Designed miniproteins, single chains, continued (3). Designs and how they scored, part 105

Each design is a single chain, and the fold is of that chain. pLDDT is the mean over its residues in the fold that is shown.

## One batch from the design tools (miniprotein)

Design m11866
Fold by ESMFold2-Fast:
Structure m11866 (fold): chain A 112 residues (1-112)
Amino acid sequence: MKEELERLKEEVEEVLERAREAETREELEEVLRRLEELLRRLEELLKRILEEGPTKEELELLLEAAELLLEAAMTLLRKVPEDDRELLLRAIGLALRAIGIIFEIELELKKL
């Protein structure tokens, strides 16, 4: 589990850097697609951790990954053209889902 969480965090950090460097619509869409995939992996890992009995260390690593993913989503939101409704809505949806996961993890940490 810890190794999967550390890999997820590293992959999110890589995509955050790509988000910062993205200049074209195609690059922004590719970064968004990767973040959506990473969010699904994060949701699956959270579910698995909660089913197997969470540790503080696992939840803290998952929280760090979720916070980095939110930062990447917010970076994309700043770069998406205001007239690109599809990319804007997808980036907003990604940020909102990341916020929800962050709150869920913080609530679970309070139980430990």
Scores: mean pLDDT 87

Design m11867
Fold by ESMFold2-Fast:
Structure m11867 (fold): chain A 71 residues (1-71)
Amino acid sequence: SLREEIRRSLQRGMHHGNDEAREYIHQAARALAEGDIEKAIEYLKKAYEAATDKEAQENLQRAIEYLEQLR
């Protein structure tokens, strides 16, 4: 499911992310729990910009793409 793909991408982003990227991913997860998809996308874009690891960046990009499908 799209929800499961988002969850998996966020978990991989967290695993490979640096501290700054992980903080933004936490903020995105909170926004997602509140049903605020636009806010979640904004935080994930900030996480992507903060991320220093390619695996984190790729997983964050996938999560953003999946969330954009829910708009």
Scores: mean pLDDT 86

Design m11868
Fold by ESMFold2-Fast:
Structure m11868 (fold): chain A 64 residues (1-64)
Amino acid sequence: SQADLDRLTELSRFVAELLQAGDWDAIEARIAAETDPEDRKALESMVKAARNGRATVAELRAAA
């Protein structure tokens, strides 16, 4: 639904802001506080993708 899409967009923006700040403790606390299992899974997936992206960027920087 549109409401589900809007909520997912808000979660993505929230995670992106915390990732830019480097506040991993806040990200983990937010995931732990999430009571909706679908939202929790979405947050965990976003954080996993971001962690994998950081590893890739580090590898590219090392190769340069």
Scores: mean pLDDT 69

Design m11869
Fold by ESMFold2-Fast:
Structure m11869 (fold): chain A 58 residues (1-58)
Amino acid sequence: MSEDEALALIRKGVEAAQAGDFETARELIEQGLVDLGYSPERARRVADFIVAEIKRSL
């Protein structure tokens, strides 16, 4: 997969979080991070952190 595809997936996840769909957001961001070469464990932790930060900003 290209980095552009992974970043597009992360962008969709951020948009889902802004719409209040935090579960879909976490899954999309986690998958995008794995596609960028993050380990599944690290991708989950980073995705959880990003979603939590967006949720605090709402």
Scores: mean pLDDT 83

Design m11870
Fold by ESMFold2-Fast:
Structure m11870 (fold): chain A 67 residues (1-67)
Amino acid sequence: LIEEAEKLEEKGKELFKEGKYGEAVKAYFEALLLYIKAKAPSEKIEEVEKNLEEAMRKAGQEDRISS
């Protein structure tokens, strides 16, 4: 579970770096859910939540149809 969450977190970081913010949002959201289910430390959960929030803001800032 934690290993899968870490893989999704890394995937989210790569997608974010590539400017694929919507896909990064999905990866971070899935990582967040897995970390919560695995009872990860609150610091790790907060870190992933901040990354998710930033990816969501960048996706919205791109002036997409749903933004």
Scores: mean pLDDT 77

Design m11871
Fold by ESMFold2-Fast:
Structure m11871 (fold): chain A 62 residues (1-62)
Amino acid sequence: SAAAEADAEKLAILARTLGIVTSKEEAANPSEEQIAKLRELAKRYGLDDSDEVIARALELLR
């Protein structure tokens, strides 16, 4: 949905800004800890923390 895409874009920007995912290589092969941090970040900023939004944010970071 448009809302999920918008949340994924915001999450991708936050992930790069806060250094959780710093490269396209990390976005392609995220650690379990990085995925957990992305979920925590989504919750902190009132974004959708579903697996779909996290996966889409990682795609946008590639």
Scores: mean pLDDT 83

Design m11872
Fold by ESMFold2-Fast:
Structure m11872 (fold): chain A 86 residues (1-86)
Amino acid sequence: SLEDFLRKGEEKLRELERELEDAVKNNDIEKLKQVHLDLGALETGLATLLYVAKKENAPQELIERIEELLERARELSDRAEKLIKE
């Protein structure tokens, strides 16, 4: 279900937020790169879910929730990328 996927996406985002925090505290560049890759995978999955939800005319509230989660994942990915390039 879309609700089940959203729940799994939220859990994965929380996990990646914690991993990013730990990598920053430990100056672990390899871990930062891994978190960035995992965020890219999450973004791809969420973008695919958004495409499917729109194609199947899912309720607007569910579409908006997926869009919000995707935007949060993108923001975290941008943060990780900046940290890697510094």
Scores: mean pLDDT 87

Design m11873
Fold by ESMFold2-Fast:
Structure m11873 (fold): chain A 81 residues (1-81)
Amino acid sequence: DKEELREKAKELAARGGHLALEGRYDEAIELFREAEKLAEEAGDKELAFQTRAALEVTRALKEGDEEKAEKIAEEAEKKLA
């Protein structure tokens, strides 16, 4: 059921976001990877794109590259607008 996959992807992405705010970047990245996969299986291209962007932002933050993280977030917002 695509709706169940979409709901699960949203739940995992939200949890990943909370973990990233806690500085638990490796755990957040794994949740974002699973959320992206489920969003793709659900056919939700926008959710898959948002989740990939969150993963890339989190990876940049893990590397200590705040400028790169900000740039990725800004570019993702422009594509969704």
Scores: mean pLDDT 87

Design m11874
Fold by ESMFold2-Fast:
Structure m11874 (fold): chain A 56 residues (1-56)
Amino acid sequence: SIEELAEKAYELAKSLGLTSEAQIRSLVETTFGGKLSEEELEKITELVLEKIREDQ
């Protein structure tokens, strides 16, 4: 699911120390960009950013 992909992207972002919207969007596009739609990539990016905000 999109939520499961967002969890994986969030864990990867944490391991790499990424926190900004631009860094997270780039990570999501690099990881999933050839396999998912633009709308799905944006949704994953939003979910990862929400998880990062909840940690702060």
Scores: mean pLDDT 80

Design m11875
Fold by ESMFold2-Fast:
Structure m11875 (fold): chain A 88 residues (1-88)
Amino acid sequence: DPEAEAFLVEALRLIAEGRLDEARALIDEALRGGPALGEAAAFADVLLERKEEGTFSRDALIAAVQRLLADGVITPEQAAALIAAINA
């Protein structure tokens, strides 16, 4: 689903960059937008909550990106861009 892919890439980038207010706004909009992004938005919401709680390591965020790539949710190019943002 291209919309879910684009949403997850942007949400994970914002979380990785510590732009948590912007990530929250994006996730809240996706949750209000209906079922098309519902699962992706719920997943991103869990990741944001864990980041806000301080329980999210860089390794855990990279593992989440790798899982999305393995499950075919994001492209290899999107995964590479996200990992680069996490490591910056």
Scores: mean pLDDT 75

Design m11876
Fold by ESMFold2-Fast:
Structure m11876 (fold): chain A 70 residues (1-70)
Amino acid sequence: SQVRELMRGLGVPDEIIDEAVAFARSLGLPPLLRDAVALSVAADLMEKAGRLEAARRLREEAERLLREHA
């Protein structure tokens, strides 16, 4: 998954990646919206873990996906 590789590149732990991707998958969204939701959920989880810079970068990537495919 491209979204999983992106999250790993931004230093997101595998447990947070798995939780974010599983949540997004549960919503039954189109792949693009699913990936944007996964990035946003990962950002929220990273912010709660005190990793504010990683959270900021994840939100920027989610916004980028939504803009490129609007």
Scores: mean pLDDT 84

Design m11877
Fold by ESMFold2-Fast:
Structure m11877 (fold): chain A 62 residues (1-62)
Amino acid sequence: HMEELRKKAEEYEKQADIAEANGDYTAAAFHYYQASVLYKEAGDIEKAKEFEKRARELQAKA
């Protein structure tokens, strides 16, 4: 269960990294936020907070 959630979070993180590299801050923020939610569900609270913060920062740039 937790492994599956982390794998999904990592996939969203990868999509966010690609979007950010392409300057698509809206897509990057969305994907980082999804990764944050999944890391929180997996019990990785520190990663969840990091990605939530990054999503908010990117949303402000969009």
Scores: mean pLDDT 84

Design m11878
Fold by ESMFold2-Fast:
Structure m11878 (fold): chain A 75 residues (1-75)
Amino acid sequence: SLEDSLRLLVEWYERALAVDPRNVEALTNLGAAYLNLGEYEKAIEYYERALALDPTNEVARKNLEEARRKLEEKK
């Protein structure tokens, strides 16, 4: 399923991030995976970490805005 595939991607990128905590690609992909899983607080955390390392990352910025919007809709 899509959810099972997203969970496998999460495990892969979490392992990559354990090796290199500054891996912006892993951070942005974890954000995207958690966003698609509906885990918005985790998505926000990973996108904020990505933007702390690369403030010019437009994809992370736009997806962070989306994750924050989705989280507000859940409250």
Scores: mean pLDDT 86

Design m11879
Fold by ESMFold2-Fast:
Structure m11879 (fold): chain A 91 residues (1-91)
Amino acid sequence: MEEAKELIEKGKKLAEEGKLEEAKEYYLKALGILIDKLGSGHPEVAKAIAELGKLYEKMGKYELAKKAYQLALLILDKDDPLVKEVEENLK
C-alpha cells in the first residue's frame, strides 16, 4: 500500500512539473496496485481514479476527466468527503 501512495505522490509532482504523460503512468501503476490489493470498489481506488481525472483536466481531456470523476462517484459512498470534491470538479 505504501508503494501505491508513493506512486501517486510522484505522479502529482510530475503533473506539477508539466510532465503529464509520465504522471499518468504513475497514477495507472498505483491504480493497478490498489485494485489488486483492495478490490475495485475500495475508496482508495476511487481516490486514485479522481487523481487521474484531475490529470486529464490538466491535459485538456475534459471528457475523460468527467468519465473518471463519474466512475469515482460510483465507487464512493455518498457521505464520503471526497464526493463533494469530485462533484465540484465535474462542474
Scores: mean pLDDT 79

Design m11880
Fold by ESMFold2-Fast:
Structure m11880 (fold): chain A 62 residues (1-62)
Amino acid sequence: GAAAELEAEKRRIAENTVAYLKSQNPDLPEEELERLREEILAAPDLETADRIGVQAVLRYTS
């Protein structure tokens, strides 16, 4: 259903964001990556989840 699809998509955004950050900045602590994953998964919608991911990428890979 739509709720399950939303959760699956947020999980995909979180995992893609974490994987990208780890590949671009391998010195990032695992604890920071885990907090980002949790923050994205806690987002109320996909727009917010994507925004969190984009901001993290800009912050840690600039």
Scores: mean pLDDT 83

Design m11881
Fold by ESMFold2-Fast:
Structure m11881 (fold): chain A 74 residues (1-74)
Amino acid sequence: MKLSEEEIEREVTYSLGLMYLSLGKKYLEQGDYEAAIESYEKAIELFKKSGLGEESEEKIEEAKKLIEEAKKKL
């Protein structure tokens, strides 16, 4: 089985989104709310670009909720 460049790019993009989501959560724990929001916004962009359908949509909604939580603490 050979993945196309496009399929590899989608998977890599999604993985980067997960990385930024995790980074945002670490910043949130540290009280760096602005850095957390920036990381979550980056994660949303990457999940949208990944095009993995429902899985991406779930992660986007998670990130949006975390942004709202961080904004309440600013």
Scores: mean pLDDT 82

Design m11882
Fold by ESMFold2-Fast:
Structure m11882 (fold): chain A 88 residues (1-88)
Amino acid sequence: MPQLSEEEQEKIKEMLEELFSKYSEEEVVEMVRKAAEENAIPEDLAEQIVETLRRIHRLIREKAPPEEIAKEVLKLQELVREATALLE
């Protein structure tokens, strides 16, 4: 399986820090839930996306290593891909 390079891990962390500097956790969660409801995404999948986002935000606040943040981001990307596939 492809592994993220150190440069990719740093870029992902920076992007997430910027996202959560512009929006609160609650605002991000509300946006995800509204999008899921409007697009008829299964409740279980929507909850997994929300839980993963909350986990990522907590890791950023706790100054977790970029590697741990990247792992959760990859999980989030997989869940979003599954949700998008259901819309097509």
Scores: mean pLDDT 76

Design m11883
Fold by ESMFold2-Fast:
Structure m11883 (fold): chain A 58 residues (1-58)
Amino acid sequence: MKKAIAKKDVPALDPRFLSLKKGDEVEILERVNDDLYRVRNLKTGEEGYVDASLLEEV
């Protein structure tokens, strides 16, 4: 299981994208391409897409 942390607050600009706060831990479910992950927020259980540049893998 790969985890990442949100580097900053992330707005949901589209219903397919996940809103995150800085420091939120996510599980990486899929790396869709170099710019896009599908993740699950470990606090809320919500799934969605997030830009790869906004996440730091741990």
Scores: mean pLDDT 79

Design m11884
Fold by ESMFold2-Fast:
Structure m11884 (fold): chain A 103 residues (1-103)
Amino acid sequence: MKVIILASSKENAEKLKKKLEEAGFEVVKEIVVESKVISHEEFKKILEEALKENAILVIDEEIEVVGRGTKELVDLLDKVPKVVYKEEEIDKTIEEIKKLANS
């Protein structure tokens, strides 16, 4: 099962990648948003890539998506399986990803 990581720091991305790979997942892309803010346009591109790769999107809860929503963004959000990652709950994040992968 493929995973894309959207993290607020390089350290969080590496920690999550290691745990995911140890659990048997393939991390196809790591995206680090140090500003913790991402535009709707950039987020749409990430969702499109996740859909193309048939990947689960793991999003750091610290990241805020800003700008105007479009119908296309809403449709992509419905189609892409996603898990919100909390730094304090990394093991719970891995379990939720396993649950989605087996659905």
Scores: mean pLDDT 79

Design m11885
Fold by ESMFold2-Fast:
Structure m11885 (fold): chain A 81 residues (1-81)
Amino acid sequence: GLEEARELLEKAREALEEGKLEEAEELLEKAEELIKKELPDFESQLDLGIARLVKAVYKAIGEEEEGLRKYIEILERLLNS
């Protein structure tokens, strides 16, 4: 559930601090899937869509690490709402 998603976000932060961008992205995608299942309301689904878009845009402009940090921030806000 949501606690599993929180654990994945913490692991993703650790992976980012170690420069493991691919591992961080995989962990965040798993967390997003769990959040999507647990928070089916329109506002949460919209925020998840925004999180994905932010990640994709930052990756496309060559700022993948910053994009993943922003992705974590949005997912954390969803879990704390």
Scores: mean pLDDT 84

Design m11886
Fold by ESMFold2-Fast:
Structure m11886 (fold): chain A 67 residues (1-67)
Amino acid sequence: DFSEFLDELFEELKAKYGGLVATETIYIVGQKLVENPSLSKEELKEIAEKSIEEAKKKAEELEKKRK
């Protein structure tokens, strides 16, 4: 069940990196799943892990724009 998988992945990322990084990472994972719906949960988890640096940069930019 991808809904349950994404919820668990979000909570793991939030605990490790914070809510903004978790949100940006899940967005990237969601886009990759739409582009290739045959991706496994393990492949999506790997994509999430590799996307952390990009998600951190986006989160930092968003934090600078929020008061």
Scores: mean pLDDT 78

Design m11887
Fold by ESMFold2-Fast:
Structure m11887 (fold): chain A 66 residues (1-66)
Amino acid sequence: MSPEAEVPDLGPDTPDPERLQAIARAMLGLGDALPQPVRDLLRRVAAGEGDPEALLRRAGELASTL
C-alpha cells in the first residue's frame, strides 16, 4: 500500500504548536473518557491559548496521576 514514511521524526525537538493544537482537538473528540481537568487543558490548547507544549505536558501528567 504505502511503504514510504513521510514522517521526518526530527527527534525530541519541540514540536510545532499548530500540530499540538490539532492533536488536542483530536483528543477532545475522545474526551468522553478523559478527566475534566485534562479536557480543560486540551480545550485551551485547541483554542490556541498559552503554550500548547506546556499545556499538553501538564495534561499528560494529570492524566497519569488521575
Scores: mean pLDDT 68

Design m11888
Fold by ESMFold2-Fast:
Parts: structure tokens; sequence; C-alpha cells
Structure m11888 (fold): chain A 92 residues (1-92)
């Protein structure tokens, strides 16, 4: 029954990772759109508009980085839980 509880925790972490990965894919699409918008700006575009787009791009990149770190942390937790299950299965 302790093994079942650990397996449930792993399942929840895997589900959370999947949601974070989906959010990263959405942010990557937004990043692509903003980068395209920046490239399509005319040479005479206001500096304020260029600065705004660069700011939005940097924010999205930062959010993607933060989400990737969160995924790595959850993957480490899953690894530890799997090691605990293995020890319990060895009747220790």
Amino acid sequence: KEIEKLKEEIKKLEEEIKKLEEKIEELKKELEEKMKELKELPDDAPISEVTRLIGEILRIIGEIEDLKLEIEKKKEEIKKLKEEIKKLEEKE
C-alpha cells in the first residue's frame, strides 16, 4: 500500500510535467509570432515599438526558462520516488 501511494505521487508529477510542457509549447508559438512581428517591422518603425516587442520576447523566453527548471525539479522528484519504490520492492 505504501508502494501504491508512491506510484500515485509519480502519476501526479507526470501529469503536472505534461501540463508544463503544453504551456511551454504555447509560449514557443507566442515567441515565434513576436519574433516574426519584430522582423516584419519597417526600418522607420518607432524605437518604442521595437523596444516593446523585444521586452515581450525576453519575458516569454524567461517564462519558458522558469517552466523548464520546474520540469527538471519534478523529474528529480520522480527519480527519488522510483528509487524508494525499488527499495520497498526488495523487501527492505
Scores: mean pLDDT 84

Design m11889
Fold by ESMFold2-Fast:
Structure m11889 (fold): chain A 60 residues (1-60)
Amino acid sequence: DVELAAAVGRILAKEVTPEQAARFAHGVLKGLSYEDIAKATGLSVETVRRAVEEARRLVA
């Protein structure tokens, strides 16, 4: 989960602000749902899902 949070931060670094990326990573660390992370960051659920799936590939 810590590895997932770090990977998500790297993937989103070019798409969102550093503050949004930090909130996203925090949400992943806390085990929040995709919908809750989307609400906290202002991103779409599809963007959140895509970023998490890409992060899972990097961590695997």
Scores: mean pLDDT 76

Design m11890
Fold by ESMFold2-Fast:
Structure m11890 (fold): chain A 96 residues (1-96)
Amino acid sequence: SLEKKAEEYLKKASEYLKEAIKAGDEGDEEKAREYAEKLVEYSKKAGEYLSEYKGRVFGEAELGVAAIALASLSTVTEPSEVFREATRELNELANE
């Protein structure tokens, strides 16, 4: 189903976010960038299925996950309201 595809991609995106942060903390900028790129890739895939399933917060869901990736690379300390809303939507779908 569309929901199962979104859940799969969301889980992959979450794991790549964690790996990007760890690589960045360890000073491995190359791995941090590679994991951040995968995070964006899988968040876009999840967003496509979220759009078809719920028809709302489509761009915000992808932007929210991308914002975390950018935050991990730029050392910003607090995600935007868009990130909070997108994360809530992605988690809601994943916990269905």
Scores: mean pLDDT 58

Design m11891
Fold by ESMFold2-Fast:
Structure m11891 (fold): chain A 58 residues (1-58)
Amino acid sequence: SKIEEIVEKVLKKHGREDLREEALAFVQGLLDSGAIDESLAEKAVELFLDAEELARRR
């Protein structure tokens, strides 16, 4: 799907393909709840990565 392609592209850019399943679930959850539309999907992946990095560096 288009969303899967966007998620994979952003994760490859940041070297975090290990997070593919978790990032997909996060972005899909935001889309399904109506919190974002597809135009914000790329930014949602970047937000997920920023939050994940902060959580791991505690």
Scores: mean pLDDT 82

Design m11892
Fold by ESMFold2-Fast:
Structure m11892 (fold): chain A 69 residues (1-69)
Amino acid sequence: MEELLEELKKAIEAGDREAALEAARKLGEKLGVEEVAVSITRMALALVEAGRVSPAQAAEAVRRNLESL
């Protein structure tokens, strides 16, 4: 779990949308909440794309939200 959270964080910080969504899917599968994990990650990436948050802020927010699941 920790390893997948770190992978997801790095992908978001790198701007690798495909890698971020894949890591979120794998994490969500392990937690039994695949759609929730992917949805949170998509929303965070959309906020980065809209210039509302930095990639680092988005990565941290996603990590915290998924860690609480």
Scores: mean pLDDT 79

Design m11893
Fold by ESMFold2-Fast:
Structure m11893 (fold): chain A 61 residues (1-61)
Amino acid sequence: SAAARAAALAEIKADLQAEASARLAALPTRPSAEELAALSAAVQAEWDARRAALDAALAAA
């Protein structure tokens, strides 16, 4: 359902925000633009993967 998808997406976003914060904290005190871009790309890839997995699971329900 749309409500179930919205709730699950909100949880995925919250989890990724927490993971992104932890990864950012693990970077050097003055991270480079390349390090920040790599972190952003990694978080975006995880978001895309988890969203696709959710949509596949909901389609199978």
Scores: mean pLDDT 85

Design m11894
Fold by ESMFold2-Fast:
Structure m11894 (fold): chain A 79 residues (1-79)
Amino acid sequence: EELKQTFLQKLGEVAPFLTEEEREAIFNRLEGHPLAIQLTLLALKEAPSNEQKFLFLRSLVTKENIEERIEASLRFLEG
């Protein structure tokens, strides 16, 4: 619960265009996995535009499991 609240607050800071419902949906897709949460926040923080943030979140949502979502965040951070 504390992890969820901290994540939602930080997600709102790096992606203020997201609604509270959208932020909560993203948290649910990350399944409370600490590494996935940290990498997602870092990727959004490093994204140079809102368009790149949207593209990243879309790619993350299309993955079926948490391992693939972690890989998507790592690949986004690579380039």
Scores: mean pLDDT 75

Design m11895
Fold by ESMFold2-Fast:
Structure m11895 (fold): chain A 64 residues (1-64)
Amino acid sequence: GAERLLAAHGGEWHRLFRENTLEQLAQMAEDAARLLEERGGKYERDSQAFRGMAENYRRGLEAR
């Protein structure tokens, strides 16, 4: 539970919170891109924009 996470991470709480937030934002952007891709041509630019946002969030997770 939360007690075990606090014991394991201690001062890393902010890192854990940041990583969780970036993962959620990346997933939401990926889901939005997929939904727009399924609708086709009219939404192609918007789907690409959401893909770019997801990639940026994923890079934030990898930059350690």
Scores: mean pLDDT 71

Design m11896
Fold by ESMFold2-Fast:
Structure m11896 (fold): chain A 80 residues (1-80)
Amino acid sequence: DDVIRKRLEFAGLLPPSEEELNEAIEKIEKYGIDYVRSEIDRLFKEAENASLEEQRELVRKIATIQYAIDLVNKKKIEEE
């Protein structure tokens, strides 16, 4: 989703590399969307007790996973 990428840039966070996105996509394909959603929930919980700098990095990781989920869903629609 283009919105997630723009939100990462707007927050002053570096966009994920193709390698980072491919790794997240591989995790979705291997373990499923429910698994990566549980990872997002865990990262949000970690962020509640983190410093401001650590929160920025955790938000970037969460957004990367969300963007990978959107890409996987988009690809499935294109293949149909």
Scores: mean pLDDT 71

Design m11897
Fold by ESMFold2-Fast:
Structure m11897 (fold): chain A 72 residues (1-72)
Amino acid sequence: SMFEELSRKILEASEAIINGDDKKAEELFQEIEKLLRELVKKGEITQEEADKLLNAIKNNLEAIRKTVEKKK
């Protein structure tokens, strides 16, 4: 399902940040945005729910990035 794909991409984006692969993390974040847009288009979630989810994902990825940077 698209929700399983979304969950997988969030985990892969987190792993990319931990590994220092900023390009892969950026590409995965763009894919997450595309999946959220498709979920709205299919009526699975509302635009407001998609915006809240995207913001939460962005904030979590930024928190991981800052934690990794503190190790250097």
Scores: mean pLDDT 84

Design m11898
Fold by ESMFold2-Fast:
Structure m11898 (fold): chain A 69 residues (1-69)
Amino acid sequence: SALDELARKIAESALESLKNGDIAAALKGLQELIELGVHPEQAREAIEALRKGDLERAEELIREILESL
């Protein structure tokens, strides 16, 4: 669906931002997923992981979102 394509693009951008150390951009992407209603619980968990500095957990959660799209 168009929503799944948009969500995939957002999640891929968030993952790339995280790999590049751009935490602000990664957080923005995760917030956009929540606003779209795409895996909002996992996206919130990823935001909480980033807030705690757990970059590995955040990456894992973003990859899980991508695998489910």
Scores: mean pLDDT 87

Design m11899
Fold by ESMFold2-Fast:
Structure m11899 (fold): chain A 89 residues (1-89)
Amino acid sequence: MEERRALAESLLGKIITAEVEIDGKTVERKFKVIGVAGPDLLLVEELDETKRKYLLLLNSETEATIVGYADEKGRLVSAKATIKSVEDE
């Protein structure tokens, strides 16, 4: 638990490139880590024109689940993500 928290905190302010499975397709996306919500939870902002924020649940150093923003109806969606690289800002 402590080791996972240290990993999450070490990712703060970094850019994560991940392959995300959405609607049966795999898409490469970039996220900036803008916060740490827990030992296994990062708050990330997608580096695109929408600048959407998501929770990223860390399952390992390379595997994560993107927990979606609450939509207009308060529903969260989850997508599998494979972390391909982590880079400094």
Scores: mean pLDDT 72

Design m11900
Fold by ESMFold2-Fast:
Structure m11900 (fold): chain A 62 residues (1-62)
Amino acid sequence: AEQAAADAAGERGTAARNSLSPEAVKNVIETVEKTKDDPDIRDLLIDYLKKVNGLSEEEIEK
């Protein structure tokens, strides 16, 4: 039980870094822009950013 809590803390650390580091958000947005040739990958990245970083599609496109 306590070991599972340590693993969960690791995942929270990654999410906290994304919310604290705008550079990580910019890197993902740049990746989305480079993947314009594949709309399926673009849709997955947009959905990921919406769920993980709470960004709207308008913010990602801008």
Scores: mean pLDDT 57

Design m11901
Fold by ESMFold2-Fast:
Structure m11901 (fold): chain A 82 residues (1-82)
Amino acid sequence: KVEELKEELQRAVDAANAGNSDEAIEHLKRAAEIAKETKLTPQESIDLLSLAMNVFAAAIERNDEKVIEAVRELIKALDKGS
């Protein structure tokens, strides 16, 4: 599950960098659903937050409010497991 979560976040980073907001949002939503069901170690949470921040940075540069909101929901899902 942690591996799937990392894969979904990496795909979200790639989509956000390509300017594909809809794909980035779909991958962020899948990551959030996996995160809600997965207990993470502190190190895993840090690694996943680093990936989420890369998506956030790309979204800010593009002024993409929908991707920014999707990242916020992912961060909430990650925090809920701790």
Scores: mean pLDDT 77

Design m11902
Fold by ESMFold2-Fast:
Structure m11902 (fold): chain A 77 residues (1-77)
Amino acid sequence: SATEQRKEMVRKLHADTLALVDKLVAQGKLDEARQVLQGTIDMLRRQIAKETDPEVRALLEEALAELEKRLAEVEAL
């Protein structure tokens, strides 16, 4: 379904973002890691505001919370 395809896209975006951030952190590129996280967080906030599918919205909110937690961890480095 369209819902399942959209949920898969959210999961992929979340996984890809965390993988990129982890790579940047390992390289000491903390400013770039913060920019990637902030950019994705801002995009997720905009998508949540427009999302009408409750299952997709819930997954977007979960991804947002985890990326915000990761941003706080990177900022503490």
Scores: mean pLDDT 91

Design m11903
Fold by ESMFold2-Fast:
Structure m11903 (fold): chain A 63 residues (1-63)
Amino acid sequence: MEELVAKGEEAEAAGDYREAYRHYAEAARLAEQAGDAAAVERYGAKAKAAFAKITGVEAPKFP
């Protein structure tokens, strides 16, 4: 989980919100398996924020 959070933060710093979303979502999933509701909320919120930036930053690819 710690490793995934660090990778998510690195991805955010690089502007790679897709990778940040992936790592935070994975960290939230591991926190859920561990029964850590506070960590699920925290990492879920980070994943949601990263996803919102993907939607705002990524232009659709036309044919």
Scores: mean pLDDT 75

